# Designed miniproteins, single chains, continued (3), part 56

Each design is a single chain, and the fold is of that chain. pLDDT is the mean over its residues in the fold that is shown.

## One batch from the design tools (miniprotein)

Design m9930
Fold by ESMFold2-Fast:
Structure m9930 (fold): chain A 90 residues (1-90)
Amino acid sequence: KKKELEEKAANYFAAGGIQYAAAQWLEDHPEVFSDEEIRDAYRGAAENFRKAAELDEELAKMSTGEQAKKYEEIAKRNRELADELEAKAA
């Protein structure tokens, strides 16, 4: 059902945002947190944004016109963000 996919996409996006904020906070305290801990946080954020993008792509396929374009745009942004955060985790 479309609504269930919307809720899942929103949940993955929220989880990604929380982990991204956490990763930035860890990165701002390099005297306390290891490079490995910082990279793991960025990987977790990237995974959640990638899952959100996959669900947004499914929502786009289930939609038409302007609504489909909106989901495609959101999916693209989430994939770009995931790729950027994966690069920080490398």
Scores: mean pLDDT 87

Design m9931
Fold by ESMFold2-Fast:
Structure m9931 (fold): chain A 114 residues (1-114)
Amino acid sequence: SSEAARIIAERLKEAKEKGIGIGVGVAGNTVVIGFEDTPEGREFARRLAEELSKLDIAEVELEGNLVIIRFKDDEEGRRETELLVEELRALGIPVEEGKDELEAKGLAARLAAE
């Protein structure tokens, strides 16, 4: 949704301005946002997951420095995933596509560590 994209954009812009590494992995209707595996990166992941969990638009899970966003497996969920990926790329955030959620998590972690 526009609200989720706004929250994500604001948090990622703040992290980028503070020099925090960010990377994103995508698989189908799932977007994994990774922050660098530091106390600062993990705090950004925690805050983002908390803010997004207040919205009934997607399933949100926190795994350390990773925020997993699972949109519905329908046309709207796929469209929201595509729009989010476009916004993240426009912010200069590295985004790579994986075959499944496990690969997307690995890609997000790797890109955030670069």
Scores: mean pLDDT 85

Design m9932
Fold by ESMFold2-Fast:
Structure m9932 (fold): chain A 96 residues (1-96)
Amino acid sequence: MVEELVKLMREAGHSDEVIEKVVKAIELIEKKDKKLAELFLKTLIEVLKKGGTVLDALMELGFSPKEATEFLLETDPEKFEEYVEKLIKLLEEKLK
């Protein structure tokens, strides 16, 4: 499934840096809850298959366009983890 996601992200024109960040986010979410990681992965794949981008998937989950962009461009590991924690909370709300 992660291999399918990586292929879809490349086909959508995402950089290797963005792909690596998305994969890292999935790994961090999976350590917290495998169901949340599965929901995130499924949402990404569904949006990308419809011709959307990773930004579109993050916005569907509840990020603003600015927050989604800042998350994907974040170079500070601690701030990146804060964005992942926000994503986890949004995913928890979607599982209800």
Scores: mean pLDDT 84

Design m9933
Fold by ESMFold2-Fast:
Structure m9933 (fold): chain A 61 residues (1-61)
Amino acid sequence: SGLAVGTGLLVRELGLPEAVARAIVSGRASPEQRALFRERLKAHGKSEAEAEASLATLQRL
């Protein structure tokens, strides 16, 4: 999802482990966890730029 999402949405829509989803949403994700998030968004049809924009949006929430 490229829209505003919480931890639960990342788990449901992208199949991320809850700990990874929580780290992404809280802005505390490791480089490996950020890479997994981008990989899952690209697997769901998002471009690299869209994945990065989604990550930046989540880190501001």
Scores: mean pLDDT 72

Design m9934
Fold by ESMFold2-Fast:
Structure m9934 (fold): chain A 91 residues (1-91)
Amino acid sequence: SSLEQEIELGILQIGLAVLELAFKSIQSSDLSNDQKIKDLDAMIKEVDKYIERLKKLEAVADPSLQPEVQELLQRAQELKKQIEDEKAKLL
């Protein structure tokens, strides 16, 4: 239903904000490069799961919700790139 899709979209909006905050936390930490790489690898896996969940919503979402779903998908892909770029700097 439209309401269930709106609730799912809201959960995904909060979920992305949490992932973005977690990434900033890793970047600002005083952890060793080896520990940061491990945490960034774990984070890439979580972002990949998030993207798959967004793609499932994209496949069924009402046309009125598609712009917000696409915006979240673009933001999630950009976050993944930022995490991969940060990991590359530590190698």
Scores: mean pLDDT 90

Design m9935
Fold by ESMFold2-Fast:
Structure m9935 (fold): chain A 79 residues (1-79)
Amino acid sequence: MVIELTATTETVEQATAVQISAVAVAIEIGMEVSTKVEGDTVTITLRGEGLSEEALERALAELRRLSAIAKSLTIKVHR
């Protein structure tokens, strides 16, 4: 399963905050994480196997909270 998050922010500092927060979520739920920051745009890929539906819903809820510090936020889930 793969969760792909793309966020655009007003500042590079906010982009870094999104990156740090998403990495914390990945560690909490036991997923592999890769991040790419290009100026004000952050692309984060979370990859994991054997995740429960409860853990996935909790992770998605936490990631959606990043909309508070992002100008735009897109989350895609792939099996």
Scores: mean pLDDT 80

Design m9936
Fold by ESMFold2-Fast:
Structure m9936 (fold): chain A 106 residues (1-106)
Amino acid sequence: DAEKLFAAGDYEKALELASKLAESKDPETRIKAIELLKQLAEANPSLRPKVIETLTKVAETDKNPEVRLAAAKAAVILSKDEDRDTALRMVGLAIRAVGELIDEEL
């Protein structure tokens, strides 16, 4: 699995598998993939641009607000010091996703 590839230091294969898992039909699997993508980018900075691109796409397009929130939070953490415009846009998407989740609880 992607976590085992990451633990083994096979970052490129872990990135490929995590990116595919981010497209899973299961929202919980997509959230797990988002956390793995974030950890991969933190462990290997050369992967950051590709990971940020994947996370921003998920934050903008995923149908599940919890998945969008997870992706937006991860993208903010990775981009805040390198791309403030992307970070600000992701903060806006995170606020929107939180609003949707609050609405479901009320």
Scores: mean pLDDT 82

Design m9937
Fold by ESMFold2-Fast:
Structure m9937 (fold): chain A 75 residues (1-75)
Amino acid sequence: SLKEKLEKYEKELKEKIEEMKKAGVPDEEILEFLKEKYRELMRELGLPERVIEKVVNGEHLDDEEQAEVEEVLKA
């Protein structure tokens, strides 16, 4: 259920990105738009800000941070 909803959300985001590219929006602005959308989603799910920033910046999560993500995804 949650996995299917996330896959649908990703598909819709991908379509919007393609529209932005056709409109001539720079890749840097599209990346910032995506980062904000993922921040909003992770905050909605109740993840701590430190974990959100690590995920958005492509940093590796430790075992405790990974467990926090898994706990939120189970809820």
Scores: mean pLDDT 76

Design m9938
Fold by ESMFold2-Fast:
Structure m9938 (fold): chain A 112 residues (1-112)
Amino acid sequence: DWKEYLKLGIENMEKGKFEEAIENLDKAFELAKTEEEIKEVLKEYVELAKKLIEEKKYELALEVIKWMASKLHEISDEAVREANAEQLTLAGIAIRQKDAEGAIKHLDSLKL
């Protein structure tokens, strides 16, 4: 059940167990069948990336953003997919510049 792994991912994220959060969100993504289910999992990847930025775990935040970018092909609307790809790229640039507020703004701009 993808929802059980989604819940475990959220719980591990709130406990600061970021590696376990990633593993459970990846399992939720693998088991998700519809675009709407996939979008729900991607929303939690966004929350994970924001929490990593807030904790100043920038290298892991960049890896989460890369994983999200690799999953955008599951979004059927090409314009939404391209807009999301641009926002993830800009979020990555902001993180590398130590602009946490800019990175979070770009993550908040994702259409999921």
Scores: mean pLDDT 86

Design m9939
Fold by ESMFold2-Fast:
Structure m9939 (fold): chain A 118 residues (1-118)
Amino acid sequence: LSRVLTPEQVRRFLETVERRGTAIAEANGSAEAVAALRAGVDKLLEIASHLKLTARQLLRMAADLLLEVSELDPAIDRETIVDILLEAAREAGVEVSREEIERIVEEVEELRREEKLR
């Protein structure tokens, strides 16, 4: 998770997040969730074009995006977020366990709660 990803790995990861997330949101008729996910992925691709990202950093940013989208579409629940991130990591050639992804999602949820209290 401390390994810096190549631009190709970042692209494959984010394309998988967008594809899986939009498929779920579209099936539930959630146009706002689809739009938010596409805009968020575009923003993460822009950030990655300027910064060398580690697998952990990309997973945290993608988890934050998916948690934001989950507020627009409840079908993108926590377990679904973990499944999307696991598949995205696999497609990017990143070895990560479900337990590691669950910990990252938990860390991001806590940070989001702290921001709402500030």
Scores: mean pLDDT 85

Design m9940
Fold by ESMFold2-Fast:
Structure m9940 (fold): chain A 91 residues (1-91)
Amino acid sequence: SHMEERRERARKILDEEVPEGIDALVDAVLAHTRKLYERYKKEGKEEQAKKILEDTLVFLRNELARAQARGDAERVARYQKLIEEVEKEMK
């Protein structure tokens, strides 16, 4: 039930492209990715941890491109900063 409600909410947010809804979706994806990264690091699974960061960069670059297409300067700046933070973590 909770997963179904969460998926329906995410679909509605994506379909409507409401800025507040997009922010909530991006935050949820980043929170999930961070938890998965920390889990792999704790388990010594360095290659899987690195792949999570790489997949996160792909996600953020796609969201950046979408924000640029909308002319959303605030989200463009936010996603650029998040990309820089993930790239620093990979060093």
Scores: mean pLDDT 77

Design m9941
Fold by ESMFold2-Fast:
Structure m9941 (fold): chain A 81 residues (1-81)
Amino acid sequence: SLSAVQAELRARIREIAAEHDVPEARLREVLTLALTAVRDRVPPERFREVIDRLIAAETDPRYRAFLRRVEEAWLELRARE
């Protein structure tokens, strides 16, 4: 279900953020992006394009690693639907 996917994605993104020392404000922005993309049934290729653009604009290598892991988690959970 959508609710189950959103709950699991939220939990996984919070875990990934803790591993990468991501500030709560940035975590909140990425959570909103990822959860909205699931809700709106954004195609996997479109989500990849959005994350790739965020990574290209980011100078912090830790935050780039965080964004890549968020992308992987999102794509994995979407594939299960």
Scores: mean pLDDT 85

Design m9942
Fold by ESMFold2-Fast:
Structure m9942 (fold): chain A 74 residues (1-74)
Amino acid sequence: PLETLDRIIAGVERQIAENADNPEVVAVLEDFLARLQELKARYEASTTPEEKAAVLAEIDKAIHDYHERLLAVG
């Protein structure tokens, strides 16, 4: 799960660099990056399988929500 999350984080960082000339897109991507990093920290701090599963569900939701926001800003 963390390997996949780290890959997603790296992808978002690349998208920020590729869209540097579009501040509206960069703002959404930077917000998404901050959210993913927050969720990664929560996953690492989680002590039970149930807590870890809950954080993974929030990661999935965050990916879905930010995908919709990116489509809106173009």
Scores: mean pLDDT 82

Design m9943
Fold by ESMFold2-Fast:
Structure m9943 (fold): chain A 83 residues (1-83)
Amino acid sequence: MRAEVTITPENREAALQELMRALEEHDEVRVRIEKVSPEEQKRLMDLARAVARAAGYEVVEEDFEKGELTFRRTPLHRERRAR
């Protein structure tokens, strides 16, 4: 199943930890950023992209108006999969 993580101003640290866990357990993760200014939304989207890329994921869908990003594990990190 697809994992979904919601980031709000009140749960930033907890949501980032949840994102890291979801990226370890799932090949596809959706992130939704809510209740923030457009400037803060951009910062949180940039941070989520950085975390996902460090874990070997790529952005496959991006909706700036809704504050949504979908990440998928990239084949470029195939070497990191257990054989």
Scores: mean pLDDT 75

Design m9944
Fold by ESMFold2-Fast:
Structure m9944 (fold): chain A 66 residues (1-66)
Amino acid sequence: SIAEQLFSYLVSGQVDKARQLFNQHKASLSSQQRQQVISALKVAQELTTNPASKELAKQFIQELSS
């Protein structure tokens, strides 16, 4: 799923791939997919040690929640 792929990219510090994947799909997410992505992003933000990944996850949550 997109949630699993975003989680993987953010936890592994692949910030450019995470940004590309998010931007490609953000407008087409169903309500269920949006909730799954937000949940995955919150967990990724807690688990990642990469400051850039933490900030990007925060930005993605903000975009999906506003």
Scores: mean pLDDT 84

Design m9945
Fold by ESMFold2-Fast:
Structure m9945 (fold): chain A 80 residues (1-80)
Amino acid sequence: MKEIEKEIEERAREVSKETGVELDVSVTERDGVIHVGVTPVDPSAPREKIREAVRRLEKRAREVAERYGKEIVVVSDAAD
């Protein structure tokens, strides 16, 4: 669990640097599924930039989960 959480946090940090949108992530495992909550630290950032950052993080988080043989659900208030 901690290894998956750490890798996802590292991906979030990288995406934050690439996009200029700082993302906070919460990672939990429930019934063999990895749940990733994504929250932009600055809610006043342009919504399009937030969506792009969330999309990049979701892709990388899925790659991490696949390496560990886990299902993943990514939830973001900004990705609606």
Scores: mean pLDDT 78

Design m9946
Fold by ESMFold2-Fast:
Structure m9946 (fold): chain A 69 residues (1-69)
Amino acid sequence: SPLQQRFMGLRRLSQNLSDDRQQQLDRDLDILSSDTQRRLSLATTPDQIRDVSIQHTQDVIDLMQRSIK
């Protein structure tokens, strides 16, 4: 999927960040993952689960994109 390809590209770019920036990104991703897990626990239909998963992927992409600037 286009989102998967974008995620993989940004993941590769994030490996070139300084250790401090990588640690900050990891903390931000942990917070996002916790929020997504909470939202998934509230999802009761396949459509809701899919929407949360798509939103999570987009939020990760956005976070990584901002981090590599």
Scores: mean pLDDT 81

Design m9947
Fold by ESMFold2-Fast:
Structure m9947 (fold): chain A 98 residues (1-98)
Amino acid sequence: VSKKELEAEALEAMVRIGAAIARTHPFESDEEARRLAEAIARALRQLYEIDPERAKEAAYEVGRVVGKAKDDVLAEALLSLLPPELAEAFRKGYEEGK
């Protein structure tokens, strides 16, 4: 296993942790939702540099979780921060997660 493969696995784990927080997070403020979106988007962007297909799959799964949580602030923040291909994968997950 290459260092890049381990890095991709670590980034996927960070994205999944962010999605889990979004699923269980009570809204204390819109600012907290935006900060979580920045963390998730950063991990997804770094994963995309390593493995675009895995990043799209991770973005789709985040979309499903956010869609089920009905977290519009987090969804809007993520869509504004993600590159077009990841934003599209996220949107598809979001629609299917509703």
Scores: mean pLDDT 81

Design m9948
Fold by ESMFold2-Fast:
Structure m9948 (fold): chain A 77 residues (1-77)
Amino acid sequence: SKAQEIQRELSIERFRLIALYQDLVLQGKLTPELEATYQQFLDLAKQADAAIKAGDLDKAQALLDQMRALIDQMEAQ
């Protein structure tokens, strides 16, 4: 289902974020700006979970797209 597809993609992006965050910490590259971006991602993930539970798959997809953009921003640093 569309909901299962979005949930799978959210799990993939969460794992990407965890790996990236750990790498930044280990390299001593974690800035206050990157920490703020990380916290924003966590908030978006919570909103996406709520949207999926409410059956608002369009909103969940839009939030997932925003989360991907934040990871790309963190990787560009």
Scores: mean pLDDT 84

Design m9949
Fold by ESMFold2-Fast:
Structure m9949 (fold): chain A 86 residues (1-86)
Amino acid sequence: RVAGQDSEVKELTEAAKRLGIEIDGEVLPGLIHARFEGKDITQEEIKEIEKETGADLRRDGKDPSLVVIQNADVESIIKALELLKK
């Protein structure tokens, strides 16, 4: 891994911990599988957050509390996590 990408993984992991968001699986540079305990995340909420942050969000088809968030910019992923936690 490149040092800058390792820093992104660390920032995403720490942001999820601070927000109380469960990480489902491995955090990759620019990609996180985030679980929001007790939330039923709608497709409408996903689209609104994508528009606001520029991140690509995909809700899991079997678990409405699980969202995959992807972007080249770590700040956009962190903003999406914060918005989903509301």
Scores: mean pLDDT 77

Design m9950
Fold by ESMFold2-Fast:
Structure m9950 (fold): chain A 72 residues (1-72)
Amino acid sequence: SSELKRLEEEVLEIERQLRQLLERGEISEEEYRETVDRLITLFRQAQKAIDAGDYEAAEKHLEEARRLVEEA
């Protein structure tokens, strides 16, 4: 329960950071859309891991998502 909530909060935080980069003009709309597509894939992989009870794998997918936004 607490672990799932933490992972959900992480997803929302990553999405917010990416939106802020776009709003500040630090990334293009093309880069934003490309990054969103990659994030959707990573979030789906994280959700699949959570459904399997593999929270370690879920955290690794979210780590990749965070890195992706930081590199945008």
Scores: mean pLDDT 78

Design m9951
Fold by ESMFold2-Fast:
Structure m9951 (fold): chain A 77 residues (1-77)
Amino acid sequence: MLSVEEVRARLDARIAEIESLIKQNPKEALEYARDTLRLLEEMRERYKDNPELQAVIDEAIERVRKLMEEAEKKLKE
């Protein structure tokens, strides 16, 4: 089982990749962000009995949703 710290580090790395992609290819960033949300929803169900992981996952979902809004805004500009 991954520790809370390992899960946070992996999610932070994935979020950083989305941020980088928004500048280079906002369409690809949006697709990657959607895939990340699906992964986070799956993880939320898998770790529903772990409140520490639930908090980390909920924070990551909020961060990814904000990045999706940024990517969508760039696509409309």
Scores: mean pLDDT 82

Design m9952
Fold by ESMFold2-Fast:
Structure m9952 (fold): chain A 73 residues (1-73)
Amino acid sequence: MSPEEKLRKLQQEIAKLVAENPTPEVLEVMREADERLQALGEEARAEKWSKEELVERAIKIVEETLKKLKELA
């Protein structure tokens, strides 16, 4: 499975959990994840990371987000 396919699968799992449990706590976790991903994009631009490095770092943030959402479910 490619890193892009893994990222897409993780995003689908998150979307399902949010749809099943749209609580303020879940929405706050999603907001924090969005802020982290925006900061990651800015850091990648400043440090001139490859697309591959950016995707790997994004996967880590998305996996941490999924863990937090499962704790709330």
Scores: mean pLDDT 81

Design m9953
Fold by ESMFold2-Fast:
Structure m9953 (fold): chain A 84 residues (1-84)
Amino acid sequence: MKEELEREIEIAMLEMVASVSKIAIRNNPDASPEIKALYERVRELAEEARRLIEEGTDEAIARAKELEKEVHALIREAQALEDS
């Protein structure tokens, strides 16, 4: 019920992150290989984290949270490279 809603929101957030990463690559086809690789990795990790949350085991959820931390770190790194 409430836990299912929270899980659905988390899955939707990860799907959004993966979608935004694809859009960033598509809108910047001439982006440096380094920046493109960062966004591709963000997409891969977000999709993996989503699958782990869908699996629903304590170990899978813990792994998904670690991947979410990596996703946020990579997004920050990509933004710093673009904005600096």
Scores: mean pLDDT 77

Design m9954
Fold by ESMFold2-Fast:
Structure m9954 (fold): chain A 100 residues (1-100)
Amino acid sequence: DAADARAALERLLAEVGKIKEYEAKYGKEAAEKAKVTAVGQILAATAIAEDYELALEVLKKLGIELSEEEIKEYAERVREAVEAGDEEAILEIAREVLEK
């Protein structure tokens, strides 16, 4: 589980750079939705992998700078939503992170 979640973070690290191309093709509103989804996936994977350094690196590529304390708090909140299967709660937390 943790190894698979860490592999997902590595994949997201490679993929988040494509958001600018997505914005050019589909517009800013579609790109913002893609960012919310990406942040949600990053947080969900971080909650399982507990690789906070890698999570911060992926978020930084999206222009999001958090402290180690902040990412740990968000990952803990998302862990509860992941365990509950509550995708809406994960996306709500992702939107909160993007407002930073």
Scores: mean pLDDT 82

Design m9955
Fold by ESMFold2-Fast:
Structure m9955 (fold): chain A 75 residues (1-75)
Amino acid sequence: MSIAEILASPDPEEIEIGTTLALMQLTIDKKAGDYENGIKLAREAIEAARAVDHPVARQSAEILEDTLKELEKLK
């Protein structure tokens, strides 16, 4: 399963797992200087999380949006 597929889950536990996986991958991309890959992943993850009508998904989208803003500044 992709991270976006996990974040599109109605299960809050899977959303938390997907968010953790996304943040770990974004940290790797940031340290490697691969901002384009990180930005793409962040956008896909935000879109998936926003598609879910759940408070945990909303919180995940906000965290990912903050990370996206940081990556866009570093580009």
Scores: mean pLDDT 77

Design m9956
Fold by ESMFold2-Fast:
Structure m9956 (fold): chain A 90 residues (1-90)
Amino acid sequence: SAELEKLRKEFEEKLRKLDEMVLQLADYLRKGEIPPREFLEEMLRLIEELKKMIEELLAKEKDPAVQQQLQQLLQRIDAVEEKIRELMEK
């Protein structure tokens, strides 16, 4: 459907942005720097949006292989979220 195609494109764009932010986060950590709070908050907001998109894609997707890929992506996003929350706990 046109709605599903639009959701996939928006998801891919936001996922690419998260990947870029993860690389930037890794760069901060390599330099022994604490990322700015605003940066971590932006990552958490993006993660929340991506999780909602994955839930909607999983509800609409008919291909079991694609559903499995989305579930694996959700697990990877959850791992990133946990790491950010650890960094924000002080």
Scores: mean pLDDT 86

Design m9957
Fold by ESMFold2-Fast:
Structure m9957 (fold): chain A 86 residues (1-86)
Amino acid sequence: SIDEEIKKLKKEAEELRKRWEELKKKAIEKNASYIILARLLAAGSTIYLAEKLVEKKTEKQIELAKENLEVARKLLEDIEKELEEL
């Protein structure tokens, strides 16, 4: 159902937001470059957009939310890997 899909996406968004906060702290502690910080901001904005799309509760907007969460996940994975190399 759409309600179960919304619940799942909200949980995924919350998990990504927690990961984003942890990476943000790590980036600051490691004096990460402006480019890494800008990409981290982009990831956070993408998570926020996905959360707003889920609230609209239409199939099209739910699909867009899924796509945005996948983009955010990939951005955070790339940032995490780069921060581990600092």
Scores: mean pLDDT 86

Design m9958
Fold by ESMFold2-Fast:
Parts: sequence; structure tokens; C-alpha cells
Structure m9958 (fold): chain A 81 residues (1-81)
Amino acid sequence: SENLEILLQSLENAYNHLKANKDTLSNEDVALIMRLLLHEGKKLNAPEEIIEQLEEAVRLAEEDKEKALEKLEEIIKYMKE
């Protein structure tokens, strides 16, 4: 799906940005980025499973940005299969 390829590119770009800047970004900053990715996923009509995983990434970011990055990496790997 073209929409899934667009979403995957957005997720990979966000992951690379977050990984490069993780020590300077707060949990709140990471959560905001995860919410934007969730919004994009919903806009692109991503499968329910992907939306649920992005919602979990938002929740994790509020508590622990490292776990949120791990979850985002997991979502990216899942979408590439």
C-alpha cells in the first residue's frame, strides 16, 4: 500500500531523529512526536494493529522515552515484513 510506505518512511525518519537526539529530548518531547506519528497513521488509514502499537508508543514515551524508541523500532520492523 502506498499509504503504508508513506507511514513507514515517516516512522523511520522520526526514529532516526529521536535516536540522534534522545539525550536532549524530554519524555514530553518524545510523546509529542509519537502523537504526531499516531495522527499520521490514523490519517493514512493504517491497520488497527499498527494504530494500537502507535498508541502504546505514545503511552510509553510519557513514562520512559527509551522504551518508546524500542517500541517504534519494533513497529518499523513489523511493517517491513
Scores: mean pLDDT 88

Design m9959
Fold by ESMFold2-Fast:
Structure m9959 (fold): chain A 83 residues (1-83)
Amino acid sequence: KKKEEEIKKKIEELRKELDEHVQRMAAYGRDGTKRAERDRHLARARELSREIFKLLPESFWQEIDQAVADLKAAVDKVVDELE
């Protein structure tokens, strides 16, 4: 669970940073003079999205592995009841 908590905390930190850059882009969106600043925030937001996606598969696969194990246990219980 500690590793899962560390991954969740890292994802939360990255999401918070991503939200900040998205808010900055929204604020600059109507100001043509801020286009370069907006583009820098967009580039950072894309990097953060990629980092989140790198972490998300590990957490996602752990959830799938658990679901598959639970399904196997349920099937085995039904098979045992038929024997």
Scores: mean pLDDT 68

Design m9960
Fold by ESMFold2-Fast:
Structure m9960 (fold): chain A 73 residues (1-73)
Amino acid sequence: EAEEKIKEVAKKNGGVVSVSQANEAILNAKGLTDKQKSAAGLAIAIMGSQNEDFLLSEEEAVEAVKLGLKQAE
């Protein structure tokens, strides 16, 4: 769900997503707990902070969400 939302945002933006856009997609994703949303959001923020423009590629954003969700388990 969250991964699909992020892919949609990235497609609209030429393959990149901002930290804010990724967090909005995570917050609006169905089936995630507050803990999972927080963990995924933190992973996105960490990944984005390592990029000069704070933008993530589609692949970076999806991987960050997956990592955050695994850490929340």
Scores: mean pLDDT 76

Design m9961
Fold by ESMFold2-Fast:
Structure m9961 (fold): chain A 83 residues (1-83)
Amino acid sequence: SEEEAKKKFQEAVGRALEALKETYPTLSEEQQKALEEALKPLSEEISEYAEKARESEGEEAAEYFEKAAEKAEKAVEVVEEFK
């Protein structure tokens, strides 16, 4: 459902933000810059899919929230690689 897909997206974003909060301050300046550059395209994709989901309804909105959640999960994986 749209509601479940939206919740999954919100949970994935929460995990990505928590991972950043824990990892980012432990990194060198060079690693912080590399992480920011690695996350930039994912952040842009997440924003695009979330916007499309917000402008859509029902099954179409659910599909966009699912895609946004997938990109947010990938962001978690990227952050974990910097540990």
Scores: mean pLDDT 86

Design m9962
Fold by ESMFold2-Fast:
Structure m9962 (fold): chain A 74 residues (1-74)
Amino acid sequence: MEIKTSEKASKDEQEALKALIEWARASGLHKDVEAVVARVRAALEGMGAGEVAEEAVKAARENVEAIKEAEEAA
């Protein structure tokens, strides 16, 4: 599954977001969208990406919901 990222995020920030979403999926935390979103926001803010945090958080929420729907549809 292809993970959506913020267009304003750098390559490193996009890779970090993809890794975090994949980790959340593997850990089953994608069932708790708010917990994943909070972790994504904290990670990106820690990287100095505050200006893209809201857009990345929205993308993360959409990706987590899509993963959840795909697994529940099987």
Scores: mean pLDDT 63

Design m9963
Fold by ESMFold2-Fast:
Structure m9963 (fold): chain A 98 residues (1-98)
Amino acid sequence: SPTEEFARRVIEVLQKHIEEVKDKYPELAEDLERVISRVRELLAAGKTLQELMDEVMRELKEIIEKYKDDPEARKAALSVAGDVVEVYQEIVDRQQAA
């Protein structure tokens, strides 16, 4: 399922970024772990690919705003959002190429 692939790949992206930031920004790591929990919850609830993308991006936007006064933490959060957008675009492009 494209939705299951999106959830799996987004969780992998979040886990990679958590490992990179956890020592210097433990609160940001906890914020990203909450996004993982939310992705799992929405997938279990049968939400669509678009609903998962919309909710993940909403939560990442709130995290980016939370760290607006910390340029390094904000940059890390923006990097997560960029990786999520790339995953979503790859999945959508493959569906349209069928």
Scores: mean pLDDT 89

